# Designed miniproteins, single chains, part 18

Each design is a single chain, and the fold is of that chain. pLDDT is the mean over its residues in the fold that is shown.

## One batch from the design tools (miniprotein)

Design m601
Fold by ESMFold2-Fast:
Structure m601 (fold): chain A 73 residues (1-73)
Amino acid sequence: SMEAEELKERLRELGEEFERARDDPEKQRELFEEIAEIGRRLVELLARERGEDIEEMLARFDKVVEEDRKLLE
């Protein structure tokens, strides 16, 4: 879908910006939260398109996000 492709492209851009912000922990945290929000939307969209359990896929995603967030503390 066009929406999935647009979200993937935005995540690529944010990922590059996150790598560039390696020496700026505050900026990395801000970028991480934006990446998490867009990633969650992408997971929901892809689960819906593939006929997967949306709630299960989002729960798995949310767990990974929480674990990764702790690494940025």
Scores: mean pLDDT 85

Design m602
Fold by ESMFold2-Fast:
Structure m602 (fold): chain A 95 residues (1-95)
Amino acid sequence: SPDEKLAEQTIGDILISLHDLLLDPSNSDEVKKNITDLIKQLLDAVQNSKSPKELLENVIGLLEQAILKNSDNPKVVSTLQSQLQKVRDVLSQIN
């Protein structure tokens, strides 16, 4: 469905951004562990969510929690906030 494709593309964009953070040598091992845990949680949400809307709502919660965990790293927070805004924008487009 169109909503499934929008959700899939949105999750794909998030995963690309998170992998870029993992490849950044300026990020600490703690940050990389937190991002790896977030990727796993996102993949678990993809497998267990019953609808595109539920998936995006769960992803919002995961991104908000990740922002709090990385609050001392402005670059990581900025990346996560950008992805959170994209998820909110997509969620507003699905019924």
Scores: mean pLDDT 88

Design m603
Fold by ESMFold2-Fast:
Structure m603 (fold): chain A 72 residues (1-72)
Amino acid sequence: AVSKEQINAVLKKFDPNFTGAIPKSVLPQIAQELGLNVDDILAQLDILDPDNKGTIDLALLQKTLERIAAQQ
């Protein structure tokens, strides 16, 4: 199973400038790095990017990925 620490490390890699947000376009790469199904992440887009801004809050994404990883 993917740990919270592994998710945090991957997310920090995609937010090197500490903006607190990640581009939606990198979600497939994050899924691949964590060994998660990208479709499970995309199913959460209504809560991750409800305004269709193209960016996702880092804290919200971390929590969502932790739930997906826990479901296997």
Scores: mean pLDDT 79

Design m604
Fold by ESMFold2-Fast:
Structure m604 (fold): chain A 107 residues (1-107)
Amino acid sequence: IDISLLSNNPESLSEEERKEFYEKGLRYFEEGEELFKKGDYEEAIMYYQLSLFYFEVYLGKKIEDIENPPKELLETIVKLGEAYEKLGKYDLAKKYYELAKKLGAKF
Protein backbone atom coordinates (compact mmCIF):
# COMPACT_ATOMS: atom_id res chain seq x y z
CA ILE A 1 0.00 0.00 0.00
CA ASP A 2 1.44 3.37 -1.08
CA ILE A 3 0.68 5.90 1.65
CA SER A 4 2.62 8.76 0.00
CA LEU A 5 -0.58 10.12 -1.62
CA LEU A 6 -2.34 10.12 1.77
CA SER A 7 0.65 11.90 3.36
CA ASN A 8 0.64 14.53 0.56
CA ASN A 9 -3.20 14.83 0.42
CA PRO A 10 -4.55 14.39 3.99
CA GLU A 11 -7.84 16.07 2.95
CA SER A 12 -8.51 13.16 0.54
CA LEU A 13 -9.71 11.04 3.50
CA SER A 14 -13.12 11.58 5.13
CA GLU A 15 -13.34 11.80 8.93
CA GLU A 16 -15.04 8.38 8.89
CA GLU A 17 -12.18 6.84 6.87
CA ARG A 18 -9.58 8.39 9.20
CA LYS A 19 -11.44 6.97 12.21
CA GLU A 20 -11.40 3.50 10.61
CA PHE A 21 -7.61 3.69 10.12
CA TYR A 22 -7.18 4.86 13.73
CA GLU A 23 -9.35 1.97 14.98
CA LYS A 24 -7.28 -0.51 12.90
CA GLY A 25 -4.12 0.93 14.49
CA LEU A 26 -5.62 0.33 17.95
CA ARG A 27 -6.70 -3.25 17.08
CA TYR A 28 -3.27 -4.22 15.77
CA PHE A 29 -1.69 -2.66 18.88
CA GLU A 30 -4.01 -4.75 21.11
CA GLU A 31 -3.14 -7.94 19.15
CA GLY A 32 0.57 -7.08 19.56
CA GLU A 33 0.05 -6.64 23.32
CA GLU A 34 -1.56 -10.10 23.62
CA LEU A 35 1.33 -11.68 21.68
CA PHE A 36 3.88 -9.80 23.81
CA LYS A 37 2.22 -11.13 27.00
CA LYS A 38 2.52 -14.68 25.60
CA GLY A 39 6.24 -14.17 24.85
CA ASP A 40 5.66 -14.24 21.06
CA TYR A 41 7.92 -11.20 20.55
CA GLU A 42 8.58 -11.62 16.80
CA GLU A 43 4.83 -11.84 16.06
CA ALA A 44 4.18 -8.92 18.47
CA ILE A 45 6.66 -6.79 16.47
CA MET A 46 4.75 -7.53 13.23
CA TYR A 47 1.47 -6.38 14.79
CA TYR A 48 3.06 -3.27 16.36
CA GLN A 49 4.51 -2.36 12.93
CA LEU A 50 1.04 -2.78 11.35
CA SER A 51 -0.38 -0.56 14.13
CA LEU A 52 2.20 2.16 13.35
CA PHE A 53 1.40 1.91 9.61
CA TYR A 54 -2.32 2.56 10.24
CA PHE A 55 -1.54 5.43 12.63
CA GLU A 56 0.66 7.00 9.89
CA VAL A 57 -2.27 6.68 7.44
CA TYR A 58 -4.64 8.24 10.01
CA LEU A 59 -2.28 11.20 10.64
CA GLY A 60 -1.25 11.61 6.97
CA LYS A 61 2.40 11.82 8.09
CA LYS A 62 5.32 9.51 8.73
CA ILE A 63 6.06 8.90 12.42
CA GLU A 64 9.31 10.93 12.40
CA ASP A 65 7.40 14.01 11.07
CA ILE A 66 4.71 14.03 13.79
CA GLU A 67 4.94 16.95 16.25
CA ASN A 68 2.14 15.94 18.67
CA PRO A 69 1.64 12.15 18.50
CA PRO A 70 -1.35 10.45 20.14
CA LYS A 71 -0.59 8.48 23.33
CA GLU A 72 -1.30 5.14 21.60
CA LEU A 73 1.31 5.88 18.90
CA LEU A 74 3.97 6.57 21.56
CA GLU A 75 2.99 3.39 23.45
CA THR A 76 3.33 1.35 20.23
CA ILE A 77 6.85 2.73 19.55
CA VAL A 78 7.93 1.98 23.16
CA LYS A 79 6.52 -1.57 22.84
CA LEU A 80 8.49 -2.12 19.62
CA GLY A 81 11.64 -1.16 21.55
CA GLU A 82 10.74 -3.53 24.41
CA ALA A 83 9.98 -6.41 22.00
CA TYR A 84 13.29 -5.97 20.14
CA GLU A 85 15.09 -5.83 23.51
CA LYS A 86 13.43 -9.14 24.50
CA LEU A 87 14.80 -10.67 21.28
CA GLY A 88 18.33 -9.37 22.05
CA LYS A 89 18.17 -6.91 19.13
CA TYR A 90 19.51 -4.04 21.23
CA ASP A 91 20.45 -1.72 18.33
CA LEU A 92 16.85 -1.83 17.02
CA ALA A 93 15.45 -1.45 20.55
CA LYS A 94 17.64 1.65 21.05
CA LYS A 95 16.43 3.21 17.76
CA TYR A 96 12.76 2.84 18.79
CA TYR A 97 13.43 4.15 22.33
CA GLU A 98 15.26 7.18 20.88
CA LEU A 99 12.36 7.78 18.44
CA ALA A 100 9.85 7.59 21.33
CA LYS A 101 11.92 10.07 23.41
CA LYS A 102 12.15 12.46 20.42
CA LEU A 103 8.34 12.33 20.15
CA GLY A 104 7.85 13.12 23.87
CA ALA A 105 7.83 9.73 25.66
CA LYS A 106 9.23 9.66 29.21
CA PHE A 107 10.66 6.47 30.75
Scores: mean pLDDT 78

Design m605
Fold by ESMFold2-Fast:
Structure m605 (fold): chain A 86 residues (1-86)
Amino acid sequence: MVASEEQRQKLIEAAAKALKENKDKSEKEQAAAMAEAVKAVAAELGIQALDPKKVYNSVGELVKDLAESLGISAEELGDRIFLAIL
């Protein structure tokens, strides 16, 4: 799926906020929180950013799938999430 830049930015901010709020938890819990935050914002935007049936056990796997859905590289998405946390 290709998202607009506005939709992409909102989804990145949702993922970054969830990661920041769960930074003291396991990677599995961080990935789960990020997935739920992204799915919630995607639902509000009327789009599907992640597979609702897929369970993420690492932040890296979620970033990879979300990047593919947004039409950007996983490296670019990772950098943008990191900058949004700052």
Scores: mean pLDDT 81

Design m606
Fold by ESMFold2-Fast:
Structure m606 (fold): chain A 60 residues (1-60)
Amino acid sequence: EELRRRAERLAEGIDATHQELNGRPPLSPEERERLVERIVEAMETNEKLFADDQAKAAAA
């Protein structure tokens, strides 16, 4: 799914940035999977909010 692939890309960027800025080790596979899931949920919520706003604007 596109959302999951985008979430994986974002998780990679976040992990890389966190390593560079804080000198932290990379996220564990479990932590990374949870981050991907959270990003997917946020993206799905954002998509629903946009759809709902468009529907309300059309109805008003």
Scores: mean pLDDT 71

Design m607
Fold by ESMFold2-Fast:
Structure m607 (fold): chain A 83 residues (1-83)
Amino acid sequence: MKKLIDFRKKAVDAAAEALRQGRTPVELKSDGTALEEAIVRAAQAVVEGDRPVELKSPYDSKGVAEITRADIEAAVAALEAAA
């Protein structure tokens, strides 16, 4: 559980950094798990200007794997405030 939460945070932070640098590909590697790959794809889709992606889990509901545009925009704002 903690690993997925940490990975989601890393994906959001990587997407925010990519947006800040004007880069579309998110530089984050999954462990090969379909869930982590889906998290990376969701972050890339939001950065590329696609609509927010809601990842549905059949067992763990409530968005550990969910990445929205608001999450990435909040991370960008936090990075800009820290700079």
Scores: mean pLDDT 59

Design m608
Fold by ESMFold2-Fast:
Structure m608 (fold): chain A 72 residues (1-72)
Amino acid sequence: MDEEKKKHFEAVEKANLEAAKLVAASGPEQVEEVERQSKEIALKQGLSEEEAEAIGRASGQAVLNGANPPRA
């Protein structure tokens, strides 16, 4: 079994968990900050720039979705 793959998977899970906590504590006015901090969390966990950007982007979208509604 590839130990590097296991470490990578754990890093992804850890980054997503920390990002999810940040999303839960943030409002729509903090979308850019959440994206930035989530990306930094992922990079600190040893993920690639591309993966970190994806996690940041997903976290920003999660904040927007939790903030509800479309302006109508």
Scores: mean pLDDT 75

Design m609
Fold by ESMFold2-Fast:
Structure m609 (fold): chain A 68 residues (1-68)
Amino acid sequence: VQLSVEQRKAQLVHMAAALVRDFGESPEDVVAFVETILSSDSSFSEAEKAEAVAAVRRVVAELTAELA
């Protein structure tokens, strides 16, 4: 299946947003969870993993600020 790295990053961001918004998970726990998923995924390069984590950190921080 041809999910681009961009599409998979978007899916991770969407999942992270749902965990914070709907389940009240802490930003640090959500980021750690995404890092754990990515660390076991050999299809991502180190740069792609860093970009995915950065995108998740950004969205989760924005949502946390908005919900506060």
Scores: mean pLDDT 76

Design m610
Fold by ESMFold2-Fast:
Structure m610 (fold): chain A 72 residues (1-72)
Amino acid sequence: SEKIEKAIDLLAEAANASKDFDTQVALTLAIMLLTVAKLSGDEKLGEEAIRRAAEIAREAGLDEVAERLEEL
C-alpha cells in the first residue's frame, strides 16, 4: 500500500531527525510494525498498523508526525 510506504518514510525521517535514543527505538519499532503489515497484504492490518504507529509517535511527543500519519 502507498499509504504504508508513506508512513514508513515519515517515521524514518522523524527517527533520523531525533537525537533521543528512546524516541529512535520507538519509531523504529513502529516502522517494523508497518513493514510486517505491508508484507501481510491485509488492508485492515495496514490501517491498524498506521493507527498504532500514530499512537507511538504521540507517546514520543511527536504530535505533528502522528497527525500526518492519521491523515493518510
Scores: mean pLDDT 84

Design m611
Fold by ESMFold2-Fast:
Structure m611 (fold): chain A 112 residues (1-112)
Amino acid sequence: MSISEEELEREITEAMMLMEEGVANSILEQNDLSEETKELIRESVRLRREAMRLSLSESPEDQERARELRIRSIELEIRANKLILEEETDPAKQKQLSEYIKQLEERRKELE
C-alpha cells in the first residue's frame, strides 16, 4: 500500500499534536512550577492544537487564523520558559532553557 501525500500530511499533523501534548503534560507534572507558568503552558497548548486543526483547512481565512494562533502560542511558551529560567539555579538547565527560548523566538520569526 502506498500512502497518499494528503494522508501523510494528516498523519504528520496528528503526530505533532500528540508530541506537543506529551511535552506539555510532562512540564505540567512538575510540582515546582508556578500556577502562572502552568496557565501559560496550558493556554499555549490549547492555541497550538486549534492552529493545527485550522491548518488542515484549505480556506485562506483558516490558514491565516492558524498562523496567528501559532504565533500567540509560541509567545506564551516563550513567556513560560523565561519564568522557569528566572527560578532555575542549575547552569546546565539554564543553558538548555536559554537555547530552547532562542529556538522558539526563531520559530516565531519564521511565522511573522
Scores: mean pLDDT 74

Design m612
Fold by ESMFold2-Fast:
Structure m612 (fold): chain A 61 residues (1-61)
Amino acid sequence: LTLDQISEAARKLAEEGLDPETVLKVAHAIMLVNEGMSLEEAAKKAGVSVDLVKRGIELAK
């Protein structure tokens, strides 16, 4: 994923009513997955649910 795709996912999550802090945590988790971290580890490190990170990745496509 590119930074532009991650930025677009963050914008869509914010439009769904997620607070800015949660949006930034999801973006951080997506970046960690993009760098080769597992989905579960990235979610734990960023402090968000695995399901929320999966949604962010789908929105980034």
Scores: mean pLDDT 82

Design m613
Fold by ESMFold2-Fast:
Structure m613 (fold): chain A 86 residues (1-86)
Amino acid sequence: DRVEEILEKALSGDESAVKDAIEEARTLSPEEQRELGERIIEELRESTDVNKITNLLRVGNAVVRDEDVPRLVGATILGIGNSLDS
């Protein structure tokens, strides 16, 4: 599954893997780009690590549609909120 492989690269923390993920994400079909965008949004909701959030947003920027940008932002806020949970 190319979407899963790209997501794993984005989550790896390796700069070369993240760059590969961005390039591969841009070559996906519109349907696969939407699926990857949804997976990134889900990961952002659960991510508390700033580096992981940054890399997910870098890949997300390549695939997320304008209509889904509010969901991407909301997921990022939720993830950050979890890192601040007392």
Scores: mean pLDDT 77

Design m614
Fold by ESMFold2-Fast:
Formats: C-alpha cells, sequence, structure tokens
Structure m614 (fold): chain A 77 residues (1-77)
C-alpha cells in the first residue's frame, strides 16, 4: 500500500526532525488517498505539522484548512 507506506515514512521523518523529508512523504498520500478518507486527513495534518516546524505558517494553515474540509466530508451522509 503506497499511501500507507508514505504516511508511515512521513511520520518517522517528522519524529526524527527531518521535516523536509516528512513533507515529501506526506504530500504523496495526500494526493493518492481517496477524498474523504481518514488516511488523507492524517497526511494533510502531517504535512501541516511539518510546514509549521519549518516556519512556513502560511502553507501549514492551508493544509489544516484542507484537513478540516476532509473531516467535514467524512461526516457527510
Amino acid sequence: DEAERHLAEGEASLKAGDYETALEHFKRPAELAEPGSPLRVRALLGAADAYYKLGNFEEAQKYVDEARAEIRRLAAA
């Protein structure tokens, strides 16, 4: 599972303090995962955290906003 593999690698890179590598790994599952999926939400929030750690607050906010939209999609009938 490519999306799950990249999510796990992104989370490991975040934990190691390699925020640029974490971003590379989180962006891929955000693109590959189904819209409205919990996996896509996790990838978007991981990317937001990595951007925040890099001091790119504008991009971090964009990813948080997109994750919020995905969470609302998950709640839709």
Scores: mean pLDDT 82

Design m615
Fold by ESMFold2-Fast:
Structure m615 (fold): chain A 65 residues (1-65)
Amino acid sequence: MDELKERVLEILRRLPLGTVVTFRQLGEVLGISPETARKLVLDLEKEGKVELEPVEGRGFRLLGV
């Protein structure tokens, strides 16, 4: 789980701020379900490691990493 969180952060650090990311797309890149990708992203947000804005329940806009 911690390894997957670090991989998420590495992906997000490469994206310009304002990029819209879907949980499905993130799951496909990581080889995990969209539901697992969502849990990882929300966990990182709760830990203060990422700042995001929800996009219609399927993804988020990256505001900070």
Scores: mean pLDDT 82

Design m616
Fold by ESMFold2-Fast:
Structure m616 (fold): chain A 87 residues (1-87)
Amino acid sequence: MEKKGPTVILVDSVEEAEKLYHELSRQNVDVSLVLDNPAIGGTVEDTFEDAIKNAKDGSIVIVVTKDPEKWKKKALEYGAAEVIDLT
C-alpha cells in the first residue's frame, strides 16, 4: 500500500502553520499542512479532504482555526481517525 500516515494540520494563519510544522517536523512526524487562505488556489475543503483521505489509515487531524467546529465535523466526514482541536 502506498498510503502515508501524516498528521494533517488545518490552520488559518501562516505564522501558526510555520510554528506547528516546525514542532512536528522536529519530532520526525510527517505533516500535511492545509492553510485556510483564499490566496491559495482551489478550495480549502477540497485540499483538506484529499489530505485526510490520503492519510485516513490512522490519520490524526489537528485544527487551529476561528471555526474549529466546522472543520472538526468536515474532518470526521472525510474519514479522519482522530480530530484534535488546538484553537
Scores: mean pLDDT 68

Design m617
Fold by ESMFold2-Fast:
Structure m617 (fold): chain A 119 residues (1-119)
Amino acid sequence: MVEVTESGGGTVAEGGSLRLTSTVSGDVGGVLAVGWERQRPGQPAQAVAIATGKGSIVAPDVAGRFNGSMDQAAKTAYLDMSNLRREDTATYYSGAVVYDSATGKLAGVRGEGAPVTVV
């Protein structure tokens, strides 16, 4: 079984910075990509960033403020958020695409979500 554990959520002042960490564990032969979606209050879910071992792509509305990265050897991904705005208040969900070593197949797994409140 593959698991994603998220940390680093919380309350942060406007203009501040926060790092969300996603660690992939269990029957993991490799992590191919980690993506983040955010669910803002009263808004539809929105893709934010995707990280691979070679770089990241971020959504246009957060470009220059957010960056995704991955340490493939550590099976850990980071969403670095800077110059946070009140509209960045959301629950941030990470999803990983992995090679499942128990089944020999690709698997998608999603974390429980990290709440971020900008005050």
Scores: mean pLDDT 86

Design m618
Fold by ESMFold2-Fast:
Structure m618 (fold): chain A 80 residues (1-80)
Amino acid sequence: SREALLEEAETRLETAELALESVEADPSVPPEAREQLRQLVEEMKEAIERGIRENASEEEMLKRLAEIDDQIVGVLTQIE
């Protein structure tokens, strides 16, 4: 359902924001990685807002969120 899609989007964004908070609290993380994560979190926020505004399909929204999530995981993997 649309409601379930929006709940999933909110959960993904919350997870991304918590990851960013953790990374920003760690002074050992390179500034470049922190900036990349800030950009990706903002991109996820914008993707959700645009998807809601433009009434994007469930498939379209999930695909976009998955793409951004994969990029976030990539950054997190590289800083470990």
Scores: mean pLDDT 84

Design m619
Fold by ESMFold2-Fast:
Structure m619 (fold): chain A 57 residues (1-57)
Amino acid sequence: MSEEARKLGEEAGRRAYEAGYSGSLAGVQGGVVAHKKTGASIGAGAEAGGRAVNELF
């Protein structure tokens, strides 16, 4: 269970970061940057991912 919990948190954090990055690229290609800037979106995803992993452990 401990290993499953660790793996879940790690994957959740990584997916959060990738989701932010992927969203930024889609925004640039689609021209949808009115909501958030590409750099800001990437940073937010990475920060959220890191926090989720740290809090879970």
Scores: mean pLDDT 57

Design m620
Fold by ESMFold2-Fast:
Structure m620 (fold): chain A 63 residues (1-63)
Amino acid sequence: GTKTIRLAGVHYSEADTVKELLSKKVTVLGIKSTGSSIDVTVPEDQVDEAIKILKEAGYEVVD
């Protein structure tokens, strides 16, 4: 399966940076900018690793 992770308060211009950061360790299946947030889709078995990377990089992860 896949899971979508939302990053709150992140401008759409950060989408490429987020994708490159995650792609070093995780398969990024999709990325979508929505107003002031970014939605990242990853394989379900990689979601915990993706959240860890994003939080360590200073991003706020929303459910």
Scores: mean pLDDT 82

Design m621
Fold by ESMFold2-Fast:
Structure m621 (fold): chain A 74 residues (1-74)
Amino acid sequence: AALEAKIAAAEAGAKKALEALRRHLENTRKMAEQAAAENPSIKPGSDTAIALAEETLKRGEEAAKANLDAVRAA
């Protein structure tokens, strides 16, 4: 396959995966905020869940960049 087609496919795949991770983070924030509003004593756990989702997205972004750089180098 042409390099351009490989790059386009990798970019599309990365975008879709990152959108799924962003949606997970958004849902985690909404659920955590709602739960903490109903019971403030669980806020530390809710904050931890949000932080873990944020780290997952960050690692996903770094992995996507590394993969795109590798495809471009090929």
Scores: mean pLDDT 81

Design m622
Fold by ESMFold2-Fast:
Structure m622 (fold): chain A 86 residues (1-86)
Amino acid sequence: STEELLKLAAEIAKELAKETGDERYLKFAEKLLKGDVDAFNLISEEDLIIIRIAYKLMKEKGLSIEEAIKKAKEVINNPEELKKIL
């Protein structure tokens, strides 16, 4: 559901904030949970793709949030792996 997607995307963004120290991920999570479309202006396209891949891995493969983020960062730099996950 959209609500489930938004909640998980926000949790992934919060973990990215913790790992990187970049407060933009926290602002993204806050705006996303409020339904504010301006959230998508706060992070890069690469960051958004990482969040999308991590969400898919958590939902389809049952990976933890930390494992999903680690794998998403590996996959985004490898077109062959991207095709397997997407």
Scores: mean pLDDT 82

Design m623
Fold by ESMFold2-Fast:
Structure m623 (fold): chain A 107 residues (1-107)
Amino acid sequence: SMESRRILEAAMRAAAELLGLPEEALELLDDGSVRIVTPEALARVREAVPGIGDRDSAGPFTLIGLLLAREAGMNISETSIDEIAEKNPEGYQRAKDIIDEHLAELS
């Protein structure tokens, strides 16, 4: 739906901001994943989010979740949204606020 795409677009912009990347470094694909466009951006994402592994794309909420889990020292393989909110409440709230700001801009 158009609403689902707006949420994914807002989450992609939030992921770029949280990663310190320009928005042009990320591309929202038709399947709802985000592609990391440049080798330089991909190197920065792999350093910040080792859980991405050898992939050059991930869901935008996956990128945000892996970042927040890393900040909290969590086991990425066991990470859930509730556990992120519990163990990194400040990071969770920051990410939510950034997503909400980008979502408002897309209105």
Scores: mean pLDDT 80

Design m624
Fold by ESMFold2-Fast:
Structure m624 (fold): chain A 77 residues (1-77)
Amino acid sequence: SDEALRAIGEAMVEVLGQIFSGNTKALKVLELLSQAVRKILDGDIEGAIELLREALEDPALGESSKEALRRAIEALE
């Protein structure tokens, strides 16, 4: 879904901003989001949703990124 990929992209930009500001704890979230994008492109929607839900549980994820990931999950369901 173009909508889901766009929302994940928004979250990735926010997470990259945190990493560039010195918050290296956000690196794991970035890896999960990257893997979720690959799964969407491969047609593994169920696997993508699982990775996005795992990312939502990470305390390093900011509120704007959480909102974007909730939109991505909704667009994939």
Scores: mean pLDDT 84

Design m625
Fold by ESMFold2-Fast:
Structure m625 (fold): chain A 88 residues (1-88)
Amino acid sequence: MLSREELEAEVAEAMAAIGLAVLALLPEEPEEVRERVDRLVAKARAAGVSQATLARLLREAAELAEERGREEIAEVLRERAEELEREA
C-alpha cells in the first residue's frame, strides 16, 4: 500500500499529466503557455514528482499539441522537457 507521501506524489504526477495535456490544447500565446508550464512544473516538483517524469510528461504533451496542429505550443513544451532532461 502507498504511504501518504507516495500517494501525494502519484496524485501530483497525475495532475501534472492532466494539466500539461490541457495546456497543449489551450488557445493561448506561446509565452502564456510557457508561464503556465513553469508554474505547473514548479508545483509538481515541490510535490515530489521527479524531473525525469516531468520531462516525459512534457514530451507527451508536446506530441499532443503537434497532432492538433499547435506547432508553436509543441516547441515550448519540448524546450522545457529538454531543460529538465539536462537537470535530471
Scores: mean pLDDT 81

Design m626
Fold by ESMFold2-Fast:
Structure m626 (fold): chain A 65 residues (1-65)
Amino acid sequence: EELADEILETHREEILKYAQSLVPDPELAEKAAERAIDEARKKMLSGEPVNLRELVEKAVEELLS
């Protein structure tokens, strides 16, 4: 759990920048980034493969629906 959080923290800025590239609203981009990080953390804990870019795209889609 701690290791997964450390890995995600090192990529937090990249994830946020990608989210910002998908939506012009900075608050929505931050929410999408946090949602993607939370989902990635859950997948890492369950041993599932993680694609951070795909998780950000999914989070944006869910927040816009």
Scores: mean pLDDT 78

Design m627
Fold by ESMFold2-Fast:
Structure m627 (fold): chain A 88 residues (1-88)
Amino acid sequence: LEEIAEWVEKAVEALEAAAKEGPASALNMGRILATEGGPLIEEMAKRSSPEIAELLLRARELAGGTAADVPAALEALRKAAELIREEV
């Protein structure tokens, strides 16, 4: 869980940094996290509580799905990190 929390926290930092550069950078970073991080997110979700799993899968969809919503993805990732930290 600690390793999952660290990954999620770094994903938040990367997406926030990209968002500060502009909407195009934010969408590109979200797509990278969803595509390259997708299999890892699915594996983490399988090993997490239902609440954390729902947040991780929702964040992946919002970050790089067909209708990306970067602010909502960030909120979901932050909530997931908080809940994971509470479990360790």
Scores: mean pLDDT 76

Design m628
Fold by ESMFold2-Fast:
Structure m628 (fold): chain A 100 residues (1-100)
Amino acid sequence: SKAEEEIRKIIEENKESLLEDLEKLSKDESTKLSDKTIEALEKIFLIAEENGISKEKIIEIISEVLEIPKEVAEKLVDKYLKYYDVELGIKLIERGVRKL
């Protein structure tokens, strides 16, 4: 899928930032994600929502690209969705992908 390839590219371009935030999260679950990580995950989830790509599939792609266990990738995704998804939700409404 072209959308999956675009998601892979975003992860590869932001690999260092994603791995640094994962290292911090492994030590303290209350750690704030970097702006670069938030921006990358926001772009990933926008593409995913537009193309019907599941959360599970995103976790798989992150796991594969970063060469980390799925459980570790899931922690990053869950942190983003729990604390940062409000801004993503607003953008999805503005793009007409999600209703108010």
Scores: mean pLDDT 80

Design m629
Fold by ESMFold2-Fast:
Structure m629 (fold): chain A 75 residues (1-75)
Amino acid sequence: METYLVTATKPDASDEEIRARVREAVAAAGGELLDIRVLGDRVTALVRAEPAQVPTLRKELEAAGFTDVRVTRLP
């Protein structure tokens, strides 16, 4: 497993609903959510996942209404 920085633009929803959607997307991809921050319309999350799980994570986040989804592997 590697650590990834996930950034995205959130849909129009409450911070609690946004946090729940990110947790669900990470779980659906088989990853582990380490941290999540919501600031304005931006979401930043730290996720532990296998490289093969990253495409699924991206699709799950997009399906949950997140846009401009960027997943960056951390050193």
Scores: mean pLDDT 85

Design m630
Fold by ESMFold2-Fast:
Structure m630 (fold): chain A 83 residues (1-83)
Amino acid sequence: GDEALKKAGEYASKGVEYARQGKGDEAVRYLEKAREYLEKASSGEARKKAIEYMDKAQEYARQGKADLAYYYAQLAMDYARKG
């Protein structure tokens, strides 16, 4: 639903901001919350792609690679909006 998509975006933005601050643990927690809302916000192929890219964002956040975490989180949100 529309509300779930808004929540996913809010948590994704917070996760990326924590990644930029070097707070990888906090970044991952917020990106995991974004992932939960993406599962509710989208369906079919769009949901599958959004989740795959959000999982990539979490992986890069754990590695301290904030720019890549941002790129993949943004890509996940774009796929969810199109589905």
Scores: mean pLDDT 87

Design m631
Fold by ESMFold2-Fast:
Structure m631 (fold): chain A 66 residues (1-66)
Amino acid sequence: GKEEAKEKIKEILLKNGYSEKQAEEAANVLVDEPDSARGLAVRAELLKTIGEEVTKEIEEIAKKAQ
């Protein structure tokens, strides 16, 4: 479900240098509001910080939770 997707995304972000707070906020936005201005902004920041491959992994996890 959405909660499990958020935890998995959070773990990936923590391993990629995100703080606990940053990872939790990003995971919540990507799962709950991916198509919002906030969701698009988070995606853009992920592409800049952790790259396209890891960002695609995160997006697939969020998509499967819908």
Scores: mean pLDDT 84

Design m632
Fold by ESMFold2-Fast:
Structure m632 (fold): chain A 84 residues (1-84)
Amino acid sequence: RVDQPVPLTPLQRLLINLAVVADSLGDEALAERILAGDLAAAREVLQRLLDLIDQAEKERGPTPQLQRNRQVLRDLLALLDALA
């Protein structure tokens, strides 16, 4: 019987997800730093994602989906800054 697992905190869940993104971008060292709790590394991967959205907007113009994705990433950056 599975004991009730301690749920991941929002910060822990965010860091795990950002580490997966960093690894997917080919940056294993950045992923390891994020998993170690390096919030500067977490901000670096969020900034890379924002840069990709900015490039997409320059190529295709602004869309509601790109605007929502940018806002989510900015909200996550603000969350990391508040938790640092």
Scores: mean pLDDT 77

Design m633
Fold by ESMFold2-Fast:
Structure m633 (fold): chain A 98 residues (1-98)
Amino acid sequence: DLLRRLREEEERRKRILEEADNILGRADRIIDEARRLRREDPSVQALVDEALRYASLAIGYAQASIIAAEVNVDLGEERLDLARDYLDRAEDLVREAR
């Protein structure tokens, strides 16, 4: 059933958009916290710089997931998984720097 497949793909795209938006918001918060931690304690600079690098990768893959989902929902989900992985790494580094 073509119509059912199209509805299932539309729902998957909606989920990608919602999760990507969540990742972007979390990444912005991590970037702000990382920059604050570096200003307050220069000894954590290496951890903060690595966290900022991973947060930037998470943002890039989250944005890429939105674009990819328009033409290939599976590729959108793959890019979203990468965004999530990089965000988790950034969050772990910021927790270590606290």
Scores: mean pLDDT 88

Design m634
Fold by ESMFold2-Fast:
Formats: structure tokens, sequence, C-alpha cells
Structure m634 (fold): chain A 120 residues (1-120)
């Protein structure tokens, strides 16, 4: 497949305030030849994750999408819709802390939709 020209890193978040900054900063730090977008989707958190996401967007080139409290599936759906124009989409959990650079580099090289580590 041709290499992707753009990669959207979508970070669904639900009650992940403690780890969200580390996860987002890890995603931002990964170098790729593709144009990289980082999108945080808050699934209606109650632990201050929404405020943390807004602060991250104020300091970093990050888009924040806030969705009604309908759980992670709604956050994934909103994130996919926001990233629909990207050549590649990578889903990373808001509590991942560290993003595997190879996952984003692979998305940039191959295109398509990639999911990060599944929930335990």
Amino acid sequence: APPARSVAVVIPALNTAKYLPQTVESALAIDTPAEKRVVVVDGGSTDGSTEVARELAAKHPVTVIEVPPQGLDAAYEAGFEAARDADAVVFIRGDSKEVNPELIRRAAAEGGVLRGEPPP
C-alpha cells in the first residue's frame, strides 16, 4: 500500500485524568514523515479528565471532542468521525501512558485503521 500522507491519533478517554497528559505527550513526541493529528475524545468523564484534556489542547496542537456520557463506544465513534479525512487512524487508550512509536510509524507507512493495545 502507498504510505499515508496524514495520520490521526485518536485517544478515547473515560476517567483517565491521572494518565491522560503522559499518553498525549507520548503520542505528540513520536516522529513520523506523515502529517500527524492528535485528537482526544472525552467520553463524559467525572474525574476531571475533561478539564485535563482542555488544558492539553491549550498548550499543545491537540483537538478535544467532548461527547455525552455514553461510554467508550461513543468516544470511539466520535473519534473515528473526526478522523475520517485522515489516510490512517490509530486508536490509543487515554490510560496507555506510553504510545508504541512503531504503531504510529506503521500507520504512516501502510495507511488504514490501527488499534493500540486492547484493554486488559
Scores: mean pLDDT 77

Design m635
Fold by ESMFold2-Fast:
Structure m635 (fold): chain A 99 residues (1-99)
Amino acid sequence: MEKLREELKKISEEAYEAYERLLEALDEAIAAILAGDEEAAREAARRIGEALVELSKHAPESLAASIAVGVALALVAAGLEAGREELGAELALEVLKHA
């Protein structure tokens, strides 16, 4: 995580800002999934998608795609941990549409 933040900062300030917004939204999505708050989880996933679109404008496509896959896997893992496998999968697919 730290290394990726430093590399994004070297690429562009906009890429770094988009990545920070994405991480905040990811933390909110995971917390909402674990708490069983489906509405909050879907709102956070939407913000993740918006941040990924922004990131894709300012970062290399391969890097943006790798970040999107990592985020999708984190959402799936949170869903499995919470016993909300279907929600985790739904949000992961929504994120991947924006990759």
Scores: mean pLDDT 83

